# Designed miniproteins, single chains, continued (5): the designs that were tried, part 81

Each design is a single chain, and the fold is of that chain. pLDDT is the mean over its residues in the fold that is shown.

## One batch from the design tools (miniprotein)

Design m19002
Fold by ESMFold2-Fast:
Structure m19002 (fold): chain A 92 residues (1-92)
Amino acid sequence: EDLERLARRIAELIVAMTPEQRAQVAKDLADIGKRLGVPQEVIDGLTAAIEAGDAEATAKYLVEILQHAPSERDAAILATALALRVIGLQLD
């Protein structure tokens, strides 16, 4: 799959959420980033972009986090799980 296109779609879903839902997603993504060994500057940038509702910056940092996955298959699995999590939060 095209990770950049998928990251952009996920970013658009995230910025359409309420501030409370965005805060939860930012927390979940920070935890995932730490487990993948992503630099703190990237995690901080993603959190700031999500809280600001900046879809382009959110997509950029999502791609950076996904690139830290062990393989392209693992990146696609992680991106899919994230998309499902975002949809689940919007339904609740």
Scores: mean pLDDT 80

Design m19003
Fold by ESMFold2-Fast:
Structure m19003 (fold): chain A 61 residues (1-61)
Amino acid sequence: MEEELKEQLIKAGLSEEEAERLARETAEKVEELLKQGKPSLAAAVEAAALIRAIGEVLDRE
């Protein structure tokens, strides 16, 4: 999950370092939600991280 998210963030335009950091933070939140039995909310958190990353990249251009 973390590795796949990192690749998606890099494709969205983040640097490798930024993608690694954000992917780690997101993976931690997803793991916590999965332990609570909330897989749909975990998926929403992943999607929100990608949207946030795209917005950040667009703001730089």
Scores: mean pLDDT 76

Design m19004
Fold by ESMFold2-Fast:
Structure m19004 (fold): chain A 62 residues (1-62)
Amino acid sequence: GLIIARAVRDVPGADGVVLGLRVGDLVEILKEYSDGMAVARNLATGEVGLVGMSDLEIVGVR
């Protein structure tokens, strides 16, 4: 299943690349990269983008 994570800090989005996050936002991890980055969907906004895994806490699997 898809991994669900929670944002542990605010992250400003960047045009079409970096996913904006607010503390407490839930995201689905769509693809993880070996460099600690992932493509995720923010479930609060519906946006898709790159996130740092260090900005997230894993909370479950769907």
Scores: mean pLDDT 79

Design m19005
Fold by ESMFold2-Fast:
Order: C-alpha cells, then sequence, then structure tokens
Structure m19005 (fold): chain A 62 residues (1-62)
C-alpha cells in the first residue's frame, strides 16, 4: 500500500545519520508531490512518528 511505501522511505531516510527528521519530512513531502499522491498532514505525521520510533528503537537496542 502507499502507506507502506511512505513508511519504508521514511525509515530508509531516517536511518541515514546525515539526515535530520525535518529533512526527512521535506524529502517525503517532495516524493509524494512528484508521485501525485495526496495524504493528509495528520496521516503523514503519524507515519513519520512510527518510522522514527522504529529507527530509534533499533539504534537504542544496538
Amino acid sequence: SIKEEVKELAIKLLSDPNNTAEEVYEAVKEWLEKNNIKISDEELDELLIESLREVAKKLAEE
């Protein structure tokens, strides 16, 4: 689903230590615009929070 693709992209970008959360948010927004995909800001924020938690959990456990 599109939500899974957004989450995978966000996790990939957040896993790069050179990227800030803000830069990831902007990159995901740009990707959505390029693909003519509409999601609400609320839904995007939720997906990014979930993605950030996954990355943070992996970093904290390693």
Scores: mean pLDDT 78

Design m19007
Fold by ESMFold2-Fast:
Structure m19007 (fold): chain A 96 residues (1-96)
Amino acid sequence: EKLKELFEKEDVEGLREIALKSPDPETQVEAVKLLALLDDVETLREIVRKSPSPEVQVEAVKALGLLGDVETLREALKSPSPEVQEAAREMLKKLE
């Protein structure tokens, strides 16, 4: 499995490419979860800011919430996606 190999190698750049460019949203979400396990806050921030998929952005917002990145959660409150805004509100409430 390609995702497992990238995770075992701690290949953040490979996981980032999959999270941003995979044609399958479920595969993108799985890559985001693996990036969260590697504690890669910077790549998760990039995914929230640049991903065209609200589902993938929501997963990255939840991951950043668990990692305590309040600043990016506050940015996500201004997202054009209602789902991303709601995920950011829920994660910020948990960090209060």
Scores: mean pLDDT 84

Design m19008
Fold by ESMFold2-Fast:
Structure m19008 (fold): chain A 85 residues (1-85)
Amino acid sequence: EEEFERDVLAALAEIVAAVSELSGTPEDKKIATLLRQAADAIRQGNYDEAIKLLEEARKLSEKAGRTDVANIAKQLLEQVKKLKE
């Protein structure tokens, strides 16, 4: 239970960190929206939806040249996949 809660909180904290690295550009706003939606899906236990949203955020971050955010999204994908298992 505590390990599961810690993993969920860690994933949510990384989403907050990723959002904090984004600026007010149109691409950054789209990425931030996807990351916030993924956080909401994680809180609801909808890990399949969270994985889909994080994959979209990763792809958009790569396209926008936001390498740091793309790497965070990739790390979050692996964490959420473990939460589903």
Scores: mean pLDDT 76

Design m19009
Fold by ESMFold2-Fast:
Structure m19009 (fold): chain A 66 residues (1-66)
Amino acid sequence: GGAAAGRAIGEAAARAGATGEDLELAQKSGVAAASGNSDLARRLIEKLRDPALREALLEAMDRAGG
């Protein structure tokens, strides 16, 4: 569910060492996922400037569904 996806996004962002604007976007995407808005969460992740961080957060969200 959304809560698991939000937690997974937050943990992945922390593990990747996200800072500044990317940390803020990751935090917002985690909140969106936790509130059940997976589409908004994915759109926010796509706005991340660091492509490696973007990939890590998308992967974390997919793993939360498994």
Scores: mean pLDDT 80

Design m19010
Fold by ESMFold2-Fast:
Structure m19010 (fold): chain A 100 residues (1-100)
Amino acid sequence: SLEDTAKALEALIAKEPDNAQLWLALGRVYLELGRYEEAAEYYEKAIEIEPDNAQAWTNLGLVYLELGRLEKAREYFEKALEIDPNNAAAKDGLEEIEKA
């Protein structure tokens, strides 16, 4: 279950708090649970550790898009594209904002 996955990731993070991939995985679990503000917090932790991780920036953009914070979502998708100009998910996110 997503809840069991979250507990397992939290236990791993307690042992490896500087592992950006664990924070990214925890953010994804909370995004799937619809807990957007907590998902954003965990993606922000991943970015703090690995600021060049385009996937983390893209996922943070998706969270803010779900929250209806279009200006913040745009900012994060643009940051992802600065790191990886071919990031399809970030491009799709910007197109969704332009249609709103």
Scores: mean pLDDT 88

Design m19011
Fold by ESMFold2-Fast:
Structure m19011 (fold): chain A 81 residues (1-81)
Amino acid sequence: MEAEQQALELIRQLVQALFAKSSEDEINEIKEQIKELMEKYPDLSEVVKAAALVFLKDPWLGTVLFLLRDEEGLIREAERL
């Protein structure tokens, strides 16, 4: 889905910004874009929504779980929000 691909691309940009030690303002701008995308497309897959929620709350935890392909971990952490 196009919306799902956009969400994953924003998550990728967030990860790159974190590794590049980008400003807090730049990281917050990417987080805001992720929030807007989730509000616009409520029908995103459970895994993509979980990843977005975890990345918004704890971008480093989200990065670790995403790189490990821990989809169950992402869903579990999102359910706790």
Scores: mean pLDDT 73

Design m19012
Fold by ESMFold2-Fast:
Structure m19012 (fold): chain A 72 residues (1-72)
Amino acid sequence: MERVEALKARVRALLPAMERYMQEQFGLSPEEARRLAERAVAAAIALIEAAADDPELLARAEEVIRAAEAAL
């Protein structure tokens, strides 16, 4: 359970960086970037929760989150 909560927290922490990235790279307005980033974060959290009982999928999710943290 701790691992799931830690990954969800990391995804939530990406929200401000994702908003800025979407504005700068895709030309979205601040409002559009915020709305899209919020939906993306919510979807990622739902996927992590769906994989909560699968350690292999959680490890893969952690790799993806780490790559996103490095890219943003």
Scores: mean pLDDT 82

Design m19013
Fold by ESMFold2-Fast:
Structure m19013 (fold): chain A 92 residues (1-92)
Amino acid sequence: SKAEELVKEAEELKARALKEKDPREVIRIAERIIDLGEEAAKVDLEAAKKLYEIALEVGKYALSIAETLEEILRAIGLILRAIGNIIDLELK
């Protein structure tokens, strides 16, 4: 299914992100996973939740390697967005 393909893509993106040393690249990967989660939310709420949880993990990793205030704030913003999307799904 499309939802299974999106989950697989997110898991592959997570594996790549966790090996990255550039926090800006990790942030971009997390943003992409959130976008995939928003696509998944249109067809499968459980898959969307899993994608947002993956994005949250990648965002937390980005925060752990962030070196500049801009990178820290962007990583925090991504973490909050992922949490907000998870809460929104639970209220539905």
Scores: mean pLDDT 89

Design m19014
Fold by ESMFold2-Fast:
Structure m19014 (fold): chain A 67 residues (1-67)
Amino acid sequence: KKLKEEALKTYKEMLEKAEELWRQGKFDAANEVIKLGEKAGEYLSKGDIKEAKKLIEEAEKIAKKAK
């Protein structure tokens, strides 16, 4: 339960970071973050919370490096 809520919250936060990257013209990084978020959403829908969390964390790292 806790892990699922954490993954969902982080997923939303990474989508917000992707939007900020789009606004800054960093489209390649934003696109990579969005694609990882889509994969994470797929794993969340299947109940694979650990795999979803891993993908979300990878997206966060890409967003941070792009800044």
Scores: mean pLDDT 76

Design m19015
Fold by ESMFold2-Fast:
Structure m19015 (fold): chain A 73 residues (1-73)
Amino acid sequence: MKAKKLGEEAARLLQEHGLTEDSEKVRELIEKGNFKEAAELIVEAAKKLYDQGRVEDAQRLIDIANEIKKIIE
C-alpha cells in the first residue's frame, strides 16, 4: 500500500533526526492501518523539526502526511 510506504519513509526520517518516540508511534499506527492518525502525528513531529531549524526535512514530512491523507481520504 502506498500510504504504508510513505508512513515508513516518514518514520525513518524522524528516526534519523532523533525523534525516536514519534518514529515508533508512526510505525505502530501504519502497522494497525491507522493512516489518518499516522499522518496527523507526522504533521506534529514535522513541527518539532521545524522548531529545530530542520526546515527542509519538516517540509518533506508535511508533504508525506498530505499525500497519505490524499490517498486515504
Scores: mean pLDDT 84

Design m19016
Fold by ESMFold2-Fast:
Structure m19016 (fold): chain A 102 residues (1-102)
Amino acid sequence: SLEEKYQEALKEFDKAEAEVRETIDRARSLADKYPEFGERLRGLADQAEAAVAGVRETIENVKKNKSLEETYNAAKFAVDALRGLSRRLREEIERMEKEAQA
């Protein structure tokens, strides 16, 4: 049902948000370990944190003012956006870590 899909999308959103936050924490930890990439890693973490906050605000606004179908679609797009962000952050962090170890 749409209601079941909606509840599952909200659970996926929470998981995707947690994955981005773990990647943010990793970036900040690596910034302390590799000072030469410190400002760039912290900048990426700060940008990711702002993006997560913006996505969360969008979902909360849609929940208040839109139909179940619109909220479900917004949640799915938010999950995809957060998963894309997590992947891009991870790839950039791994690239910088490899450069630091070279």
Scores: mean pLDDT 81

Design m19017
Fold by ESMFold2-Fast:
Structure m19017 (fold): chain A 86 residues (1-86)
Amino acid sequence: AEAYLNLGNQAYAEGRYEQAIAAYKKAIELDPKNAEAWENLGRAYYAAGDYEKAIEYYEKALEIDPKNEKAKENLEKAKKALEEKK
């Protein structure tokens, strides 16, 4: 799980969002209670412009860790971005 999370973080930092999404999904497959992996998956979808998926995965991160302030802030940003598109 940790190795895939690190691979996802590297791909995200390099702007390779499809590769980041794939790596984060693999991290979640191995550890579905890792709130950080769900949050990072949401961030990768947000960066790719898929705001509906970003919202879904940020909400999942908050179900696992309700005290994650970054996920809360990113969720509100994704909701606002989705409203601007509609």
Scores: mean pLDDT 84

Design m19018
Fold by ESMFold2-Fast:
Structure m19018 (fold): chain A 80 residues (1-80)
Amino acid sequence: SYMEEIKKLTEELEKKNLPDDSPETRELVIKILDLQIKYLEEKNGPKELIDIIQEARDRLRAGESLEAVEARMKELADAM
């Protein structure tokens, strides 16, 4: 269920071809991250990965740029 919703939202994001700085892009990315967290929690996935995705979501909600959040996620993933 969550995976099907993630796929649908990802396809919608790609199809719309909106600028990364648009409010609509930000809202779609936040929804995708929320679903990824729920999917990982349902599957009892690694807490470290869930924490990284939660931080990314919270930073986007706080108004941080997609570029800055992506850079931070890469930094955290490299430290794993």
Scores: mean pLDDT 80

Design m19019
Fold by ESMFold2-Fast:
Structure m19019 (fold): chain A 81 residues (1-81)
Amino acid sequence: MEKYKEAMEKLKPEAEEVAKALEEDEELLKKAEEKDKEILEEVKPELLKALEAGDYEKAAEILEEAVKRFIEEVKRLKEEL
């Protein structure tokens, strides 16, 4: 889990920028919530498998990739809107 915290700290500036954009644009927020749900459902089986195996490093990597993917999808949605 320590690697996950370090990775989240590195993503913090981009995450804060995304959070501000979502707060200012209700349509972007709704589309982002749909993408968040889609990403979570897609990564859930792999995440649960890693946690069940006690592979917390792999679980942290999966969560980091999910957060990065969410940030990229929000940026893409901003360009399409």
Scores: mean pLDDT 75

Design m19020
Fold by ESMFold2-Fast:
Structure m19020 (fold): chain A 59 residues (1-59)
Amino acid sequence: SALDELLEEMGKALDLAKRGDYEGMAESLRRAAEAFRRLGDTQRAEDAEATAEEARKAA
């Protein structure tokens, strides 16, 4: 389900961030944003995309 995908990708993003893998964090957050859009949560999808962009810049 979209919710299961969201929880999986958010967990991956956190683990990648803890390892300093900001490029990996950004990719997982982008997948989480897609899951948020499928759940109808446009605001959280945009927030996740913005966070992914900042993570990519930090990489």
Scores: mean pLDDT 86

Design m19021
Fold by ESMFold2-Fast:
Structure m19021 (fold): chain A 103 residues (1-103)
Amino acid sequence: DPALLLEASLARIQIHMLRLALQRESDPDKLAQLQQELARQQAKWAELLAQNPSLEQYLIERGRQILENAPPERKAEFDSLSPEEQRELLLLWGAVAVFNEYS
């Protein structure tokens, strides 16, 4: 379902962007707003995943396709990451690939 894949991809991209924004923000009011938005996007992802258990594996496979076509230096950087960091990065790359395909 392209609509479901697009919605899930947007949630994963927003989670990544919000985490980056939180690292750069120093205003307490804006930090609180960003944290609330991150929690909302994380809840949305969890709901989509609960209703569609194959969704995570699909995005990881799309991310692996990006990794397979990456330059050797990017593959080496990826291999230096923890298993959890590798998983998060594959989900992000997969989500970006799906978003670009269906948007």
Scores: mean pLDDT 87

Design m19022
Fold by ESMFold2-Fast:
Structure m19022 (fold): chain A 88 residues (1-88)
Amino acid sequence: METEKELTERAKELLRRANEATLRADDLSVEEVRKIAEELKKEVKELLKEADENPVSREAASALSAAAVGVAGVEAEGMIKERKEREE
C-alpha cells in the first residue's frame, strides 16, 4: 500500500505539471516546451515501470493513465509549435 500510495501521488503531481505546461505552452519557446515534454515523458515511463513491477489499484492505474495522457498533450503542443516556426 505504501508504494502504491506514493505512486498515485507522484502520478497526480506529474499530471498537474503536464497541465500547467500545456496552459503555459503559448508563453514558452519550442525548445522549452520540448525540454519539458522530454522530462515529463521520462518520469511517466519510470512510473509505468514501477507500476509494472508492483500490483496497482484502480485509483493508481487511473492516475497513471491520466498522467500519460497529460504528458502526450505537452508533446503535441511542442510539435504544433515546431510546425508553426517552420512556416517563419
Scores: mean pLDDT 78

Design m19023
Fold by ESMFold2-Fast:
Structure m19023 (fold): chain A 55 residues (1-55)
Amino acid sequence: TESLKEILEDALKVVDSIDESQRDDIISELRELLKKEKDKRVQELLKELIEKLES
């Protein structure tokens, strides 16, 4: 997918498959994306993905 929204929706489907060793790096990148994001729907997807990874 080319849209950020589609990428994030796909990522949510595979979040449980993310290697624990890569989780912290992914969380850091997602937090940086969240700071720059202006779309409310994409912000909610980023927050959901971060929360899921931190759980």
Scores: mean pLDDT 74

Design m19024
Fold by ESMFold2-Fast:
Structure m19024 (fold): chain A 119 residues (1-119)
Amino acid sequence: MEEYEKAKSLAEQLKKLTEEQIRALVDEMLARDPVEALSRAMVEYLKAAYILYKAGDEEGAKVLFRAASIFGDAYVDAQEARDRAEGYAVERSPPMTVEYDPELGELVFRLPGLRFTPV
């Protein structure tokens, strides 16, 4: 399948799901796969969102950004739970936020644990 058609199909499938149903997919993945699978799923949704954005499918891109945000937030939560299970007291990180401004053509992503060190 062409990358655009695959991305569009993925957005249409996710558009039919509620946020709670998308979170159920997270739970299913965590039951079957390592926590890092959530990070990989987030990256794949972001790639698909970018493909749709470049094609002018803003609505489809937003659906995929929402899914990426949910998977990214779940990944951070799972990492914090792992750290706590190992005896570390972890301050709760804020959830992942994704902002898309179609007028500016810019995406703003905030993921807990990302660090920018000015040189």
Scores: mean pLDDT 70

Design m19025
Fold by ESMFold2-Fast:
Structure m19025 (fold): chain A 61 residues (1-61)
Amino acid sequence: AVEEALKIFEKLYSQGKGTVKNVEKELVAKGYDPETARKAAEEAQKIFDEKKRKEVLEKIS
């Protein structure tokens, strides 16, 4: 669930639509329970934000 949510988040972010709500909707459309979809989307956002912070640090280095 979280890995799938992260893939969806990265795809939607490239389109300027990277939000937990949009990721949740896509997961529900794929057959995930709404509660599971929301938790996975929130976790994916945390992972994505952490990844982006690391990328910024690498660029400064």
Scores: mean pLDDT 76

Design m19026
Fold by ESMFold2-Fast:
Structure m19026 (fold): chain A 134 residues (1-134)
Amino acid sequence: EEEVERATELVLRYLQEAFDALIEAVKKNPEAAEELIKAVRDETDRMVEIANLFEEGKDEIAEAIRRLGDHLVRAIRDYAENGLEEAQKHLDEAQEAARTLVRIAGELGSLRVVVGEIKRFADNLIKKAEELIK
């Protein structure tokens, strides 16, 4: 229980940091939106491959990862069209998908792997966002 709570707090913080970097990049360079969307999709596809490490829960893990990525894509798109309030709603949905992913990982004894992969996902997106505002 305590380990799942700590993992959830870490994962939600990583996603918030990635979201903030992505939105700042779109704000400073609106033409970067499509490249950032591609980066989120590419990182989501890479992270979906970790589902193959699990004999049980593969489909549920893969679906939670895809939902997380899809909502970050929608956040970038909706920020450009409708501003921060609409983008924030998509972050809330991405964070809910992440809570589901952490819960499943906790049940499978794989919290460390999932937290590490979400950190890597966030770090790679932050790096890409920073490159596009130079």
Scores: mean pLDDT 86

Design m19027
Fold by ESMFold2-Fast:
Structure m19027 (fold): chain A 56 residues (1-56)
Amino acid sequence: GAAAEAAARAGIEAAKAGDWRAGERYAVLSQALGGEEGRPVAEEAARAAKEAFLRA
């Protein structure tokens, strides 16, 4: 749903800004809001958070 996608987008933006912890939290929130249907967008946010962590 829209809330899960908004959370994933916020997580990706936080990760791009270097805030990998916020990125991870938003990815978890996106998964909680979207369930199985939202898994792909939550995984995209989680991947962005991992990339930010590796660059930190």
Scores: mean pLDDT 78

Design m19028
Fold by ESMFold2-Fast:
Structure m19028 (fold): chain A 64 residues (1-64)
Amino acid sequence: MDKLLKEATQAVKAGDKKKAYEAMKKLALSLGLDEKTANALGKLVAEGRMTPQQAADTARSQSE
């Protein structure tokens, strides 16, 4: 989990929207979220609408 969160954070800092999206999607899927929710969180992070940490916290709350 922490590795994917770090990867998403570094991708956002570098402006690599594709890598940020892919890392965040993988993290959400690993927490048991469905594809639709994982895709939505990935897009929000890639667009800078949500930080990787905020998206990860949201994913953890939804996976319970």
Scores: mean pLDDT 79

Design m19029
Fold by ESMFold2-Fast:
Structure m19029 (fold): chain A 60 residues (1-60)
Amino acid sequence: SEAERNRRLIDETVRILNEVFKEYREKAKGKSGDEGIKLFREALGEWARRSNEVEARLAA
C-alpha cells in the first residue's frame, strides 16, 4: 500500500541520515571549521542522493 511504502521510505531515509552523519563525523575529525562546513554540505548532498535512490526503488 501507499501508506506502507511511505512508512518504509521514512524508516530507510532516517537510517541513511544516521549512516551519512556517522561518515561525516569520521571525515570531519581534526578538520578546520571551514573544511568541516564543506564536508557537512557534501554529507547533505550525499544524504539527498541516497534518499532519492531509495524513493526510486520503492516507486518501482
Scores: mean pLDDT 83

Design m19030
Fold by ESMFold2-Fast:
Structure m19030 (fold): chain A 70 residues (1-70)
Amino acid sequence: SAGTDPELAARGEALLAALRDALAAGDTERAEALAGELGALLAEAQARGHHATVDALAAALTALVLEAAA
């Protein structure tokens, strides 16, 4: 549909998977860079009105970071 971008959602999922791998490997530099990229993607999705995508990706990122910090 004209108001959605499945490529943006796919990019977010790929970044989350890469971030999970970086955190599991203890690669903090890569994890920080990937988190920054995901943050930029969330800002883009928000600006485009993709609120459900933003909420889902932000929740997944928060859960992943909290799990890694525990």
Scores: mean pLDDT 77

Design m19031
Fold by ESMFold2-Fast:
Structure m19031 (fold): chain A 61 residues (1-61)
Amino acid sequence: SLIEKAKELVKEGNLEEATELLKEAIRQGVDLKKAYEALSLLYEKDRVLGMEVSVEIAESM
């Protein structure tokens, strides 16, 4: 799934690719619980990129 791929990219330190993939997954209507799990991992690595994804989630609500 896009979310699992995004989590893997975050763990690998590929944060920009992870951010774009996570935004795409959110736009596709992925399970928000899974999106929040991936967001928390991204936020710990890069607060600014985590904030960008949080905006995508807010727009999906």
Scores: mean pLDDT 79

Design m19032
Fold by ESMFold2-Fast:
Structure m19032 (fold): chain A 65 residues (1-65)
Amino acid sequence: DEKTREEILKLIGEILRKIGDILELEQKLKKETDPEEKEKLEKEIEKLEEELKKLLEKLKKLPEP
C-alpha cells in the first residue's frame, strides 16, 4: 500500500527532525551554566519529547507494511 508507505515515511521524517531538535537542546543544556536558561531549555526539551511521543503514537496506529 503506497499511501500507507508515504504516510510512514512522512511521520519518520517528522520524528527524525524532533529527535534532532531534542539532541541540539540537550547539547546546549549540557554546556549551560545559567540556572534560568537551564530551566528554559529543560522545558523546551520536555515539550519536544511530548510532541515526539504523539508522533510515535501516530506511527504505531498505521498498518504494518
Scores: mean pLDDT 82

Design m19033
Fold by ESMFold2-Fast:
Structure m19033 (fold): chain A 62 residues (1-62)
Amino acid sequence: MQAAIDALRRRLETGEVTPFVARIEEGLRSVDPDAVLTDEDLRRLLATLEQGARERAEQAAA
């Protein structure tokens, strides 16, 4: 999870495509070749992963 969060954050901040982001783009193109992944979509994914990571940390601590 942290590696995925870091990869998305890096892509949004610097524009660098990490292997994780590249795999997401390839997956989308395999299902729908016309699909376009926007920065807004990436920000929503990042927020979802960050929330999920926090929830998992709470479960591990409790």
Scores: mean pLDDT 72

Design m19034
Fold by ESMFold2-Fast:
Structure m19034 (fold): chain A 56 residues (1-56)
Amino acid sequence: KIAELLNILKNSKDQEEQKKALEEIIKTGNKEAIELAFTISSLPKEVLEELKKKAE
């Protein structure tokens, strides 16, 4: 499941799909996966910062 979500973040052209995938990874509570997702995500910095606050 997490691998599929990471694949969406890496390969998807749709920002909405990427955002939903990252939110789903955050919901898993897997800190390693969350950190990896933020490093590979191509989402705008403002969106990433908002999502990071939700992950805390």
Scores: mean pLDDT 76

Design m19035
Fold by ESMFold2-Fast:
Structure m19035 (fold): chain A 60 residues (1-60)
Amino acid sequence: SEAEELARRAEDLGALTAARGGDPAEAGKIGRQASEAALAGNVEEARKYIEKLEELLAKA
C-alpha cells in the first residue's frame, strides 16, 4: 500500500541520513514521525516529513 511504501521510505531515508554523518537523533525523530503518519493514513503529513528527511540527507 502507499502508506507502507511511505513508511519504508521514511525509515530508509532516516537511516541513510544518519549513515552519511547527519544528526542521527533528528533524522530518527523525523523518520519516526513520517512512518507513524503514513501508517495512520495521514499520507500528506507523511510526505512533508519525508521531504524534510530528503533535505537533511542533501545537507549531510
Scores: mean pLDDT 78

Design m19037
Fold by ESMFold2-Fast:
Structure m19037 (fold): chain A 66 residues (1-66)
Amino acid sequence: ADVTATATATEDYDAETEEELTLKKGDKVTVTYDVDDPPDKVPATVLSTGESGLVPVKVLGNYTIV
């Protein structure tokens, strides 16, 4: 089952491809992922800019389920 959460970037991340999202430490994102099969990278949308892309789960923290 998919869960939607708000998370905060814990470090800067530069997109390596057009499918990836560039994040700055402190950026808040909305992520949706399957809790039964959590991925290493998740689709995320930055709340302040509306930009979307894949981001490594390891750079995200402080999840709040919505």
Scores: mean pLDDT 77

Design m19038
Fold by ESMFold2-Fast:
Structure m19038 (fold): chain A 70 residues (1-70)
Amino acid sequence: MVEEALKALEEGDLEKAAELLEELARRSTSPFVRHAALEARRAVQEGDLETARRSVEALPAVEAIEREAA
């Protein structure tokens, strides 16, 4: 999901990127991952692709920390 969202952003497919980020937020049980995904989706909807890309790139690190927290 995260990798697919990044690819969609790189290709300029804003609709697909927003859908993938919304799905990530819905599927995530972590409040941190959910919040980060929603922030990235908001940036995509606002047309701020730089902020969206940075937010999505940070998601794997947030997920890794959450998984290690048990």
Scores: mean pLDDT 74

